# Designed miniproteins, single chains, continued (5): the designs that were tried, part 30

Each design is a single chain, and the fold is of that chain. pLDDT is the mean over its residues in the fold that is shown.

## One batch from the design tools (miniprotein)

Design m17085
Fold by ESMFold2-Fast:
Structure m17085 (fold): chain A 101 residues (1-101)
Amino acid sequence: KPSVLAIVRRLLGEFALELDEELSKAKTDEERVEIAIRQLEKLEKRLLEAFEENNVPEEVKREVRRVIEEAKEAIRKDPENIEGIFEAMAGRLLALARRAD
């Protein structure tokens, strides 16, 4: 059975690759924000689905939703700092996963 940390690492890696590809298509800062928010929503869905399949506690799912929502709000307020916001979010998700295991 995979650990919570293994699930989070895999999905964050997939997220980073997909995000880089999609952001390369953006021509404006507004498009970059829209792509970033959409990719975060995809990451949340995939994390929650994987957590459900692996019987991860509801408390961990709530924490993940909170972390991602805070990242979405941060991107809307400071679109020039998208990379820094994603790095901070990834760090928070990895720390949460380590505590959950």
Scores: mean pLDDT 87

Design m17086
Fold by ESMFold2-Fast:
Structure m17086 (fold): chain A 66 residues (1-66)
Amino acid sequence: SELDVLKALALKELEEFIKKTKNPEAKELARKTKEQIENATSAEELIKISREFKKQMEEILGKDGV
């Protein structure tokens, strides 16, 4: 399904981010977001999770970090 494809892409990007980032707070946020994405049941929910992740990551790393 389209949802499964979007989830797989998002999970891959989060795994790469977790491997590359040295910021423990950013790693923890990415891990929590990964679990939220795995449990998402709609594209609308997935978009909401992505917006919240971006907002929180901007607060941790600054706007240039997202």
Scores: mean pLDDT 81

Design m17087
Fold by ESMFold2-Fast:
Structure m17087 (fold): chain A 86 residues (1-86)
Amino acid sequence: SAEEEEIRRELILVIASLTTERMLLYVLKKNGEELSEEQKERMRELVEEARRIKARAEALKPTDPLVLRELEDMDRMIAELEEALA
């Protein structure tokens, strides 16, 4: 359906955003730098958005192994960002 296509597009885009923020954390940690308050706020908003998109995707009860893998990858990335915000 058009809704399933839109949700899948939203999943791909938010996964890209999560991957970018994870890379930022890696670079900052390697350089011994801490997240700025602006970076923390952006990251909190991204985590909240990612959780909403994930919940909408799961509500469709996907059976596609690729979609299930994308959802598992999202859980891992969200957890990494939440740990950095703790």
Scores: mean pLDDT 86

Design m17088
Fold by ESMFold2-Fast:
Formats: structure tokens, sequence, C-alpha cells
Structure m17088 (fold): chain A 52 residues (1-52)
């Protein structure tokens, strides 16, 4: 559906934003939190992609 495609696009943008934040993050703990957030977004995106 168009709603699924829109959510996938939004998740992709959020993942790209977090990738940029990780690249600029020097604190290991903050980097780990960002990586955990990115994993959660990737899991949601993969789940939605299965429904296309």
Amino acid sequence: SSELQKRIEELTRQIEEIDRQIANETDPLRRAVLEATRLALRVERAFLEEKL
C-alpha cells in the first residue's frame, strides 16, 4: 500500500540520519545507543518490506 511505502521511505531517511550521527559520534556509549536505535528502525523497515 502507499502507506507502507511512505513508512518505509520515512524509516530509510531516519536510518540515514542515524548513520550520519554515528559517523560523527566519538563517545562509545552514545554510539552504542545510536546503533541500537538504528537496529530497531531496520527491523521495523524489514517487517514492512515483507508486506509489499
Scores: mean pLDDT 89

Design m17089
Fold by ESMFold2-Fast:
Structure m17089 (fold): chain A 70 residues (1-70)
Amino acid sequence: MEENKKKAKELIEKVRELAQKMRDSTPEEAEKYLEEARKLVEEVMKIPDYRLEGQRAGAEAAKAYAELKK
């Protein structure tokens, strides 16, 4: 249980870091960060009880990408 919580938190933090990097990137670079974030979100969603938190982190990354398309 503790290992799953630690792993989930670490992956979610990485997704948040990628979302932050997207804000300072070109749309082309942000696309690569978004794909990396999607893979991390998929890993979080496989961890028991963290599927919803993984979905929320993914939504934050997608929102950061959408802000760059303006």
Scores: mean pLDDT 79

Design m17090
Fold by ESMFold2-Fast:
Structure m17090 (fold): chain A 68 residues (1-68)
Amino acid sequence: MLEEAEKKARELRIRGEAEEGMYTMYGSSLRIAEGEKGKKEAEEYRRKGEEIRRRAEEEARRLVEEAK
């Protein structure tokens, strides 16, 4: 059971990092295309990516804790 939780936790972290990267890249694209207005939206997308990564980390920890 714990081994399965560790595997799922690792998958969640990888997916969270990938999604964070995608949001960061999209935000950068908006900043380039829309200039000053895009800057504010880019900050929001960067923040969303960080939040998604944080949630993935918390879910990963929860899975391991519950499997113990």
Scores: mean pLDDT 74

Design m17091
Fold by ESMFold2-Fast:
Structure m17091 (fold): chain A 57 residues (1-57)
Amino acid sequence: SVEETKELIKSVKEKYKDKLEWLLEWIKKAAKQYREQGNEEEAKVAEEEAKKIEKEL
């Protein structure tokens, strides 16, 4: 039914958002670790990737 299809689409979107939020948190932690290791260039790359994910949320 149309109602069942709408509910399925909503569920998929919610799961996608949860995955993006998890990935964002992971990348932010990686950026912090790179800075602590003195790898400034990799830290900046990770921060830019995090920014891209934030735009999707």
Scores: mean pLDDT 79

Design m17092
Fold by ESMFold2-Fast:
Structure m17092 (fold): chain A 73 residues (1-73)
Amino acid sequence: MEDIKRIVEAVLGVSPVEEDDDFFELGGDKVKARIIREVLNKKYGLNLPEDIIEKYPTVRELKEYIDKLLAEK
């Protein structure tokens, strides 16, 4: 959870980010969503879909999805 919050804070340049904050309400756009996806892919060794942030726009939803993928390893 905290790692994902910190990545979102770093990419958007806003702090604090809470787990139920919507990425796009925080001022995120498609370019920043792509950057977050790239950082998460590198950090967790995943191939997240291009629209991952659009489908899971809160830190909580994104974390739950990533945790599910990591449990499959």
Scores: mean pLDDT 80

Design m17093
Fold by ESMFold2-Fast:
Formats: structure tokens, sequence, C-alpha cells
Structure m17093 (fold): chain A 55 residues (1-55)
């Protein structure tokens, strides 16, 4: 399910924050992105990759 650019940006920022906080595995961050945004697993993986660039 394609997210809007704004939704994707917010999800990436949230994922980056979770990674900076620590205590979450990459898979847990992907799962949280999917749960919170409704993104597909493939989209969530891309969002998490973008978030990794921000950390």
Amino acid sequence: MPLSEEERERAAEGAAKMMRDGGFSREQVVEMVMLNSGASREEAEEIVREAEERV
C-alpha cells in the first residue's frame, strides 16, 4: 500500500528516533512502521533504510 510522501517522511523520522533511543532490533522497527503507518513490509524496509541514514 503506497504511502504519501508526507506519511513516509513521518514514518522515517519515527523509525530514526526509535533507532537513536536504542533497545529495538531492526525487525522490531520495521514491524512498528508497518503497524503505525499501514505500510507493506517492503515499504517499511525502505523507510527503515532511510531512517538509518538519519541516525
Scores: mean pLDDT 78

Design m17094
Fold by ESMFold2-Fast:
Formats: structure tokens, sequence, C-alpha cells
Structure m17094 (fold): chain A 78 residues (1-78)
């Protein structure tokens, strides 16, 4: 499970480097959700912050707002 989170973050980075922002967003969001379910709040925060940056690059303001809320809630738990 921890290896899967690292794999998803790495795939997100590869997609981001390739300019595939939609895939990068999906990988980072999946990694964040999985990390949160496993109680790895630090890795979840990292992945949500990466997803938020990608959503911002895409101009998806609604998604950025949703991710900002999830990031803020996670920071309260740290």
Amino acid sequence: LQRRIDDLIQQGREAEKAGDLQSALDYYRTAAVLAEILGDLERALEAYEKARRIAEKLGDKERVEALDKEIEELKKKL
C-alpha cells in the first residue's frame, strides 16, 4: 500500500513532465485519497498539494477550491 502511494506520486510526476495535466491530477488525487485512508496524513497532504497545483494550471477553479478545503482539513489533523 505504501509502495502504491509512492508509485502513484511518481506516475503523477511523469504525467506532469509529459504535459498530461489531466493524468497528473488523477494520479495525485488517487495517491492523496489512498494515503488519507491509510492514515499517512503527511503523504496525503503532499499529494493533495500537488493535485491542487495541477488543477490551478488547468484553470479548474472549482477543483482548486475543493482541494484547498481538503488540504485545510488535513492541516488541522497534523
Scores: mean pLDDT 82

Design m17096
Fold by ESMFold2-Fast:
Structure m17096 (fold): chain A 76 residues (1-76)
Amino acid sequence: MEAKEKKAKEIAEEEAERLAKLSDVDKEALKELIYKSLVENIPEEEIDNERLLAQTITGAVIRYIGDQIDAELAAR
């Protein structure tokens, strides 16, 4: 458990930093979403599965964009 959470945190920090350099995103919010998605969706034995990591990170980014759209729609 601890090893998976540590790895997920490192991956989330790296990917959020990379994405923050490409656009004006909230790095901390994006990092938290990536970390949470990795912890919730990847089993301990699969934490080194690069394909599953890439799919999960992509899903987290899509969720982040969806949350922003939902917030805008709710404000209408």
Scores: mean pLDDT 73

Design m17097
Fold by ESMFold2-Fast:
Structure m17097 (fold): chain A 97 residues (1-97)
Amino acid sequence: METVIEALEHLKRGLELLKQGKYDEAVEHFEKAIKILEKHLPKDDPVLAYAYTLLGEAYLKRGEYEKAIDYFKKSLEIDPNNERAKKLLKEAQEKLK
């Protein structure tokens, strides 16, 4: 069984890959992290909000705007004052017009 520590390592690796423009690999790491975190953390945990924002950003960079919007909304349900998630949500919504 994977641990929360392993999920945090996936978030760190995914973020490094995202910064390098390796969006497909970043998505895989963020999805693995979220799957672990959703099993181990409360639904309103700030770490889960952070993970959703990162996966949304990776989908936005891949041009998967509908998926990006879904994850930014999930992040904002936990942390409604997250300015980064709000900004990225607006950007993704503008791309879908």
Scores: mean pLDDT 88

Design m17098
Fold by ESMFold2-Fast:
Structure m17098 (fold): chain A 89 residues (1-89)
Amino acid sequence: ILLKAIEESAEILSKVDKELAEEFKKELTELVESGTLTVEKIVGLALRIIGDALDKYLAGKWSEEEVEKLSKAVTESLKILEEALEKLE
């Protein structure tokens, strides 16, 4: 079930940043409801999240540890979503 995979992914992200996890869950849920969820859109959202974290790190707002935690959380979320999409076909 794709919605369960989104919820699990958002829970992993919420351990790093709750607001980011809520936004991620909302965007992916909207894509599922519209039937437009694709691997490219999931990857695009992940790259945006990582890019924002790197910008904050370079600006001195985030620590290296925070960027590492987010990167790991995003990678785990991508695996969960990819596996869920694969099992639908």
Scores: mean pLDDT 76

Design m17099
Fold by ESMFold2-Fast:
Structure m17099 (fold): chain A 89 residues (1-89)
Amino acid sequence: MELEEMARQAEAAAEAARALGLEEAARLFEEAARLYREAAELKETDPEKAEELKKEGHRLAGEAQRLLAETLSEEQARELERRAEELWR
Protein backbone atom coordinates (compact mmCIF):
# COMPACT_ATOMS: atom_id res chain seq x y z
CA MET A 1 0.00 0.00 0.00
CA GLU A 2 1.35 3.41 -1.01
CA LEU A 3 1.89 6.09 1.68
CA GLU A 4 -0.67 8.44 0.09
CA GLU A 5 -3.25 5.61 0.11
CA MET A 6 -2.43 4.88 3.77
CA ALA A 7 -2.93 8.57 4.59
CA ARG A 8 -6.30 8.67 2.80
CA GLN A 9 -7.50 5.53 4.61
CA ALA A 10 -6.41 6.96 7.98
CA GLU A 11 -8.17 10.26 7.19
CA ALA A 12 -11.36 8.36 6.29
CA ALA A 13 -11.12 6.37 9.54
CA ALA A 14 -10.64 9.60 11.52
CA GLU A 15 -13.72 11.19 9.90
CA ALA A 16 -15.82 8.06 10.54
CA ALA A 17 -14.66 7.90 14.18
CA ARG A 18 -15.44 11.59 14.71
CA ALA A 19 -18.92 11.11 13.20
CA LEU A 20 -19.56 8.47 15.89
CA GLY A 21 -18.26 10.76 18.68
CA LEU A 22 -15.01 8.81 19.11
CA GLU A 23 -12.80 11.87 19.46
CA GLU A 24 -9.62 10.20 20.81
CA ALA A 25 -9.60 7.50 18.11
CA ALA A 26 -10.20 10.22 15.49
CA ARG A 27 -7.16 12.19 16.77
CA LEU A 28 -4.93 9.11 16.61
CA PHE A 29 -6.02 8.37 13.02
CA GLU A 30 -5.50 12.04 12.06
CA GLU A 31 -1.96 11.98 13.48
CA ALA A 32 -1.26 8.69 11.63
CA ALA A 33 -2.48 10.27 8.37
CA ARG A 34 -0.23 13.31 8.94
CA LEU A 35 2.79 11.04 9.50
CA TYR A 36 2.03 9.02 6.34
CA ARG A 37 1.81 12.24 4.30
CA GLU A 38 5.11 13.51 5.74
CA ALA A 39 6.69 10.13 4.96
CA ALA A 40 5.42 10.36 1.37
CA GLU A 41 6.99 13.84 0.98
CA LEU A 42 10.36 12.67 2.38
CA LYS A 43 10.48 9.33 0.51
CA GLU A 44 12.97 10.56 -2.14
CA THR A 45 14.97 13.11 -0.07
CA ASP A 46 15.24 11.31 3.30
CA PRO A 47 14.12 7.68 2.94
CA GLU A 48 15.33 6.71 6.44
CA LYS A 49 13.21 9.41 8.08
CA ALA A 50 10.29 8.50 5.79
CA GLU A 51 10.48 4.90 7.05
CA GLU A 52 10.56 6.07 10.70
CA LEU A 53 7.49 8.27 10.13
CA LYS A 54 5.70 5.37 8.42
CA LYS A 55 6.41 3.09 11.41
CA GLU A 56 5.15 5.74 13.86
CA GLY A 57 2.02 6.17 11.72
CA HIS A 58 1.42 2.40 11.89
CA ARG A 59 1.87 2.51 15.67
CA LEU A 60 -0.69 5.30 16.11
CA ALA A 61 -3.19 3.64 13.74
CA GLY A 62 -2.75 0.43 15.75
CA GLU A 63 -3.41 2.33 19.00
CA ALA A 64 -6.59 3.80 17.49
CA GLN A 65 -7.74 0.31 16.43
CA ARG A 66 -7.06 -1.09 19.93
CA LEU A 67 -8.99 1.80 21.51
CA LEU A 68 -11.94 1.10 19.20
CA ALA A 69 -11.85 -2.63 20.03
CA GLU A 70 -11.97 -1.82 23.78
CA THR A 71 -14.71 0.85 23.63
CA LEU A 72 -17.07 -0.04 20.77
CA SER A 73 -19.95 -2.49 20.63
CA GLU A 74 -19.93 -4.82 17.61
CA GLU A 75 -22.72 -2.72 16.05
CA GLN A 76 -20.72 0.52 16.48
CA ALA A 77 -17.61 -1.17 15.04
CA ARG A 78 -19.57 -2.24 11.94
CA GLU A 79 -20.93 1.30 11.48
CA LEU A 80 -17.39 2.73 11.74
CA GLU A 81 -16.11 0.31 9.07
CA ARG A 82 -19.07 1.11 6.79
CA ARG A 83 -18.52 4.89 7.05
CA ALA A 84 -14.75 4.63 6.56
CA GLU A 85 -15.20 2.40 3.48
CA GLU A 86 -17.70 4.83 1.91
CA LEU A 87 -15.36 7.80 2.50
CA TRP A 88 -12.36 6.34 0.60
CA ARG A 89 -14.06 4.18 -2.07
Scores: mean pLDDT 80

Design m17100
Fold by ESMFold2-Fast:
Structure m17100 (fold): chain A 62 residues (1-62)
Amino acid sequence: GPPPLYRAVSDYEAKTPEELTIKKGDILRLLEDVDDEWVHARILGTGEEGLVPKSYLEPIEL
């Protein structure tokens, strides 16, 4: 199927150039499951990509 979609449950501000700043309600596509704490994701509205903490995302189920 298509790569899973996630919604940001809270704002997160990037602390390094590799990290992604997100706003609560942003819809993200999971690109890579990096480790137990981080995913590499893309914001669908802007196309911006980076590392995001898993705890800031919830899966969108259809």
Scores: mean pLDDT 83

Design m17101
Fold by ESMFold2-Fast:
Structure m17101 (fold): chain A 73 residues (1-73)
Amino acid sequence: MPEKVIKLKQYLEEELSKYHGTLLSVEYLPDKVVFTASTSVRHSSSLVNDLLNFTPGVKVTSSGHYLKVELPL
């Protein structure tokens, strides 16, 4: 596993646990890793901003209480 994938997963799990969120799935693709998570709607925008600042090149999509985080390579 690339170290950046492990670090982002740990960061995401840590942030989600503070607000009783849950990491739902991790999908490993040839060019990226996709994390799907559930969190409160109140914290989704703050978490999106934190993820974008934590990892350059990450793509974050939010829909209600669901988050999709795409980490390239």
Scores: mean pLDDT 75

Design m17102
Fold by ESMFold2-Fast:
Structure m17102 (fold): chain A 56 residues (1-56)
Amino acid sequence: HMELGRENERVGEEALREGDFESAAENYRLGAEHYRKAGDEEKAKELEEKAKEVEE
């Protein structure tokens, strides 16, 4: 369901803003999983890349 993916993406962005990189990465990965299940491969890959960048 794309709506859950969007919500996890927003939560990840808020966590990143507050400097909580672990929560940001977790929420980006959860969002990617939801987008993948919804068939949105492009969005899923974008969020996986964001999670990787945050954990670096």
Scores: mean pLDDT 79

Design m17103
Fold by ESMFold2-Fast:
Order: C-alpha cells, then sequence, then structure tokens
Structure m17103 (fold): chain A 100 residues (1-100)
C-alpha cells in the first residue's frame, strides 16, 4: 500500500507541474521554438505517466506477490522519472519567463 501511495503521489505531483507548463504554452509570451521544446517534454511526461498507470493497474490485478512487487517497483520508477522531467520542464518555463 505504501508503494501504491508513492506511485499515485508522484503521478499527481508530475501532473500539477505539467499543468504549469501547459498554462505557459497557452498563455505565456514564449517563442514558437520554446513552445515546441516544452510540448515535446510534455509528450514524454505523458508517456511515462501512462506507462506507470498501466503497470499499477497490472500490479493491483496480480495475485502473485512477487509479480506485484516487481510491477509496483517499475511503476514507481516511471512515475518518479515523469516527476523529474515535469520538474525540469517547469524550471525551464521559470527561466524563460525571467528572460522576457
Amino acid sequence: SEEVRRVVMAEASASVKALHVIVAILYGELSEEEKKELREQLDRIAELVDRAAALLQQALASTDPEERERLLAEALRLAEEALRLAEEARELVLKLEKKL
């Protein structure tokens, strides 16, 4: 249950940070090149979140404790990678906004 909580919290945190990036793309005074780079980062974050969610669903459906543990560990790894990328994308937005 702790591992499930960690996956869900990492996904939620990544989503909140990704929302800041989405708002900057839609309403910010960024160049088209900067918007393209941020959209590519958002696509990567979405892929990782989707993969983590799929593995979490597989883990919760598994009756094998060892398989469940392996799937949860991989889901957590992907969710934490998504969070890291979302944090990097948000920091890039903050740096670009300071140059405007």
Scores: mean pLDDT 87

Design m17104
Fold by ESMFold2-Fast:
Structure m17104 (fold): chain A 96 residues (1-96)
Amino acid sequence: MEATKAAEEAKKLVEEIKKLLKEGSPMEELEELEKKGLEKLEEALKLLKEKDPEVYEELQKRSREIAAAHLDDPELAQRERFELLLEAARKVDEKL
């Protein structure tokens, strides 16, 4: 399935982000990797919405909460989005 390929690619990018977070890399590099991870995951999330709408809505709710909580702290929001991206990739792999 196309979703499986997108999820696998997103998972690889998320693991790269996790490694960079541990090494203390600049936020600019982490932002680019998160953007690429989200692009790969988006196709898989579209199928997840149809197969398991509750999990999809949970992920969307958390994304909105992160954005709302850190309106004036984009760096902290970015860090939390990396964790959400990792969880989203795991959920897609588990359900699809």
Scores: mean pLDDT 68

Design m17105
Fold by ESMFold2-Fast:
Structure m17105 (fold): chain A 100 residues (1-100)
Amino acid sequence: MPDFSKMSLEEIEKYAEEHPDDAMLYVSIGLELEKQGKYEEALKYYKKAIEIDPDFAYAYLNLGQVYEKLGKFEEAKEYYKKAVELGLEGAKIALEELES
């Protein structure tokens, strides 16, 4: 796996285009973009991951976390609910905190 922290967005996009069926790759890119505060870009890659693997519970959790950071709590709740439906206990705690 390349070090995405050392890559430009253009280089990351080109690498992703060469690996269009790797849902975990798109999640890894999204996580790096979140670390850089690039939340809108992170959302794009997490959404691409769920397009490839609709049962990827961690991608839904990550989408919820980014929407929460953006202050979009209703969108965050919907993605957390989906992650809970897919069996991810961590998303249940996050959802309960937003519903309190």
Scores: mean pLDDT 81

Design m17106
Fold by ESMFold2-Fast:
Structure m17106 (fold): chain A 76 residues (1-76)
Amino acid sequence: APSAEDRAAVAAVAADPALRERAVAHLRGLAERAAADPAIPAEVAEALREAARALEAGDVEAALEAMARADELLAA
């Protein structure tokens, strides 16, 4: 589950339009790189794309859940 520190960090990014735009672009870039890498499960790229969409919409909880899913898939 997302930590209180993770929620605070993502909420701070979501509240700042410039940081949010940069973070969304970064997550989309990570998703493209993950999709291009045959060693990385396709579900990681999907989770990163979902995190970017949620963050762009200002949905902090959905962004945290999608980021946690990407981390879990990478740890497996």
Scores: mean pLDDT 83

Design m17107
Fold by ESMFold2-Fast:
Structure m17107 (fold): chain A 55 residues (1-55)
Amino acid sequence: MEELKEKIKSKDPKEQYEAVLELARAGTEEARKLIEEIMKESKDPGLKAVAKAAL
């Protein structure tokens, strides 16, 4: 989980996308909360769309 949180906060969109996919695959309540945080705080429309689809 800590590694995924670090990737989410990365300035590299590729790392952020990979983190969202890994969180979606994990399917835990903690993972869902992190995806929701990305959806609310991200300025990247593509990343927000991926996060929304993963929920």
Scores: mean pLDDT 75

Design m17108
Fold by ESMFold2-Fast:
Structure m17108 (fold): chain A 116 residues (1-116)
Amino acid sequence: AIRLVESGGGTFKEGSSVTLSARISGVDFAAYGVAWFRQRPGEPRLFVASISAAGETQYAPEVAGRFTISRDDAASTAYLDMKNLKVEDTATYYHGLERDGTIFHWGEGTEVTVVA
């Protein structure tokens, strides 16, 4: 079975930085794209960032220049490095495994709260 473990969430001060990680097992991680989404209360899951198996990155305009997505295929881990946190970055962050533009496996989510 595919297992995905997200970590790095918590409560953070506005202007600080945090790195979220997602460790994946039960699949050939290097063969798949990975994406991060976030969900605020009462909202749908919204795209944040993705990285392809080849290392090509995409970012939502709201986070471009502040967030960096990366992957370590040897460790089967994806990272979201979030810099200059804003109160509006408060959300539950979900990692997804991507195949042909579709997320086929979701993590359980990690909560990030940003306080002024």
Scores: mean pLDDT 88

Design m17109
Fold by ESMFold2-Fast:
Structure m17109 (fold): chain A 76 residues (1-76)
Amino acid sequence: MDPGLIRLAIRFLKEGKGLEALRALQASMGYTGPFDPEVAREALKKVPEQYKPELIEAAKTVPDPEIRELILEALK
C-alpha cells in the first residue's frame, strides 16, 4: 500500500471528508474506480498496524455515520 495515500486518507478524515478518505485508501491499493464499500473495507483491513490507531481516532470526527461505522468495523 502507498503510505502517502494512507496519510492523505487520515488528513481527509480529520477534515470530515470521509468519502475522499475512503477513495484515497482504495487508490493506495491501485484501485482507480468509483467508491466501492467492499474495496474500501479490503483497503482498511490491509492498512499496516502502525496507521490503525490514528485512522480509528480520525474516523470518530467523520460526520457521516455510515462511513464512520464502515471504517471502525473494518479496523476491528
Scores: mean pLDDT 85

Design m17110
Fold by ESMFold2-Fast:
Structure m17110 (fold): chain A 119 residues (1-119)
Amino acid sequence: MTVVTESGGGTVKEGGSVTLSGKISGPYEGLVSVSWIAETPGKGARGVAGISGDGKKVSYAKEVEGRVTISLDKEKKTAYLNMSDLKKEDTATYYMIAAVEVDGRLHLVAGQGTQVTVV
């Protein structure tokens, strides 16, 4: 079974930075994309960033554009979300989602979630 294992996060000061990572392990035929979403209690989930499985195409939500960088280490099967100039509104649980191909079908695999608290 394909699994995403996340790390990073914690409590950071406003204006600070944090790096989240997620490792993709287990069997799959191809990596289609990686994305991060942020879930805030009472406000729901929002997209943050995405990268294609070949690492060539990236996308960012407008509210984080210029403050966030997504990258993919294909050899290590690990994606990184670097967040700078953190705002209190960035306080959320962040989930990495890997879109992988298994038997010609798309499967979405979510990590366990990583808490970021901006104080």
Scores: mean pLDDT 87

Design m17112
Fold by ESMFold2-Fast:
Structure m17112 (fold): chain A 57 residues (1-57)
Amino acid sequence: SKLEEVRKFAEELYKEKGPEQAAREAIRYGTEVLGLPRDEAAVAAGKGIQEAEDKKA
């Protein structure tokens, strides 16, 4: 799904750019490329960041 793409993209970006930049870029991708509402893209990006943090711990 498009939400899953945003989540995975945020998880990947987190490793290189940290949570703030990962959130911004994943939300932009979800809204501008995939056409998702910003609120849905933001939730998906947040889940991706949380998953990346969980894997780091």
Scores: mean pLDDT 81

Design m17113
Fold by ESMFold2-Fast:
Structure m17113 (fold): chain A 56 residues (1-56)
Amino acid sequence: SMEERLEKGNLAAAGAVVAAAEGDRERAQQGIDEALKLGDTKSAEAARAAMEAYGL
């Protein structure tokens, strides 16, 4: 369902933010890509902003 996709996308984006904080650019990008595949563009954009804030 759309709700399940959004929940999974939100978790993937949250994982990307954690990876960005740890300096793991590849893991952060992977989480963003997963959020986008699940249709959670808003969470993916927030995670990308987090990467930029951490210099990634």
Scores: mean pLDDT 82

Design m17114
Fold by ESMFold2-Fast:
Structure m17114 (fold): chain A 80 residues (1-80)
Amino acid sequence: MKKEEVARLAAEAALAYAAGKEEEAERLNKKALELAEEAAKEAGEKAEEVRRELTRAALEAARAALLAAGVPASELAPLP
């Protein structure tokens, strides 16, 4: 499922950034964005709804991964 793949890639990108692997994080983030845009295009009239859903899933996954890695909640952007 594209939502699960986008969330997984976002979490991996966030952890890579936290570990100082910036180039790997950028590659993973780009892949997540490409999958999200593909899913939105496939949704047609629901494209905006799908983009919002995937963005929320990605942010939730990234936040959960960073919190698990010890980043304080105050350093994280609020969820939409």
Scores: mean pLDDT 76

Design m17115
Fold by ESMFold2-Fast:
Structure m17115 (fold): chain A 98 residues (1-98)
Amino acid sequence: EEKEKRDKAMELGRKGNLYLQEGKYDEAIKYYEEAIKLDPDNARAWLNLGIAYYKKGDYEKALEAFRKALENARKHGDTYGVELAEKLIEEVEKKIKE
């Protein structure tokens, strides 16, 4: 049950990554949101959702997604994910101040 949800979430995340690479941010967001519905504890999916919002210029939504990525990375002891999320939060906060 949980494994099936995670496998589908990974597939949706990969589709989101392809759209993100193509600059199709709305499509990327859609796939990342579906991935998160299946696996809300996936810090990487939250991080990529934040990147898609950031690229689209939705800085407030990007900040929300990066904060969720940070929360989940901390919960799972993902040191790299914590450092990356903290850096991206700092970058988006600078954009909001601008």
Scores: mean pLDDT 86

Design m17116
Fold by ESMFold2-Fast:
Structure m17116 (fold): chain A 68 residues (1-68)
Amino acid sequence: SMAEELIERMREVGERLREDPRDQEVIEEGRRLLVEAHERYDTFSPEEREEIERLSAELTRLLLEGYA
C-alpha cells in the first residue's frame, strides 16, 4: 500500500539522517516525506497513523539536529 511504502521510506531516511544529519539531499527527501504524510494522513488506518506519527516526530527531530 502507499502507507507501507511511505513508512518504509521514512525509516530509511531516518537511518540515513542518523548517519549524516547534514546530507542535503536526504534532508530534502525527509521534508518531502513529512509533507506527503500530512497530505495523506486522512487516508491511513489508525495503526498506520500511529506509526507515521511516531516516524514523523523522529524525522522532525533529526532534521532539526541537521539545521543546528
Scores: mean pLDDT 83

Design m17117
Fold by ESMFold2-Fast:
Structure m17117 (fold): chain A 82 residues (1-82)
Amino acid sequence: RREELLERLRELERRAIEAYEAGDAEALREVREELVRLAMERLGLSSEEETFEFMRTSEDPEARGWLQAIETLEKAAENERP
């Protein structure tokens, strides 16, 4: 449950930090994809498009937190591109 979610988030955070410090845009994209899948599981949605629409239109602080984290990783990956 919550402990499993926090452990998965902690592992993704560790991988994101390592990728960011290494300047590895591909690794940052992989972490972003994992985070999207985790958000889909958490929110009970089966489509990435539906998940993003839900997160953008939701007044749920948890959903907004997921969107912010994913957008942060996207921007980090874009800034590492040549």
Scores: mean pLDDT 74

Design m17118
Fold by ESMFold2-Fast:
Structure m17118 (fold): chain A 65 residues (1-65)
Amino acid sequence: SSMMATAERIAKLIELELSNVVSVEVADGKITVKIAGMTKEDEITLENFKQYAEKLGLDLEVYEV
């Protein structure tokens, strides 16, 4: 679906923007990001992606591993 394609695109952009991402998973309208360490700049970048995803009806969760 177009929503799944959008979620997959956001996931790919996150992987391209952040070198410390361990994994990005897309399932059931949710994007789950696992990140190894987090700088203040990374927090801002991920918050921007979260806001963008939420405007499109998608959830985005971040876990530091």
Scores: mean pLDDT 86

Design m17119
Fold by ESMFold2-Fast:
Structure m17119 (fold): chain A 93 residues (1-93)
Amino acid sequence: SAEEALKVEEVPDYIEFTTLGLLKAAAAFSESIGDYEGAGIDYEQMGKIYASKGDLEKAAEYFEKAAEYYRKAGNEEAAAKAQALADYVKSKI
């Protein structure tokens, strides 16, 4: 289920901040080289981190961005799952 897919291990704030920065840089690099699958994965991870923080609006934005990049990569299954995560977190706002 979408709810189960949002489960993230509890991490200290400084690790979370560093991880978000690294994921943002990784996504930008993946986009620059045409690795749309990699960008989708990075945005999905950012969505999960924001969801774990209770920032559901940002979580939805990143899950929608992940779905866009998965579609660009031709991965319709991953795109549908990311869209379902976005729709689920929007239902909780």
Scores: mean pLDDT 82

Design m17120
Fold by ESMFold2-Fast:
Structure m17120 (fold): chain A 72 residues (1-72)
Amino acid sequence: MEELQKEADELLERAKELSKDPEKREILQKALAEAQKKAAEVVAATPDREEAEREAAKIMLESLKKAVEEAE
C-alpha cells in the first residue's frame, strides 16, 4: 500500500500543476469522476474493507496515471 500511496501522491502533485490550465483541468476532472464511480462500485461489492480500500486505490491510481498522461 505504501508504494501505491507514494505514487498517488506524486501523480496528485503533477495533476495540481496541470489543473492550472482550465482545459487540462477538465480532462482531470472527468477522469476523477469516472474513477470515483468505479471505486464506489468495487467498495460496495467487496465485503472486506481493507481489500475494498486497496482495490479502490488501484482504480484511482490507474485513472490518475492515464489522465495525467492525456493532459500532458
Scores: mean pLDDT 77

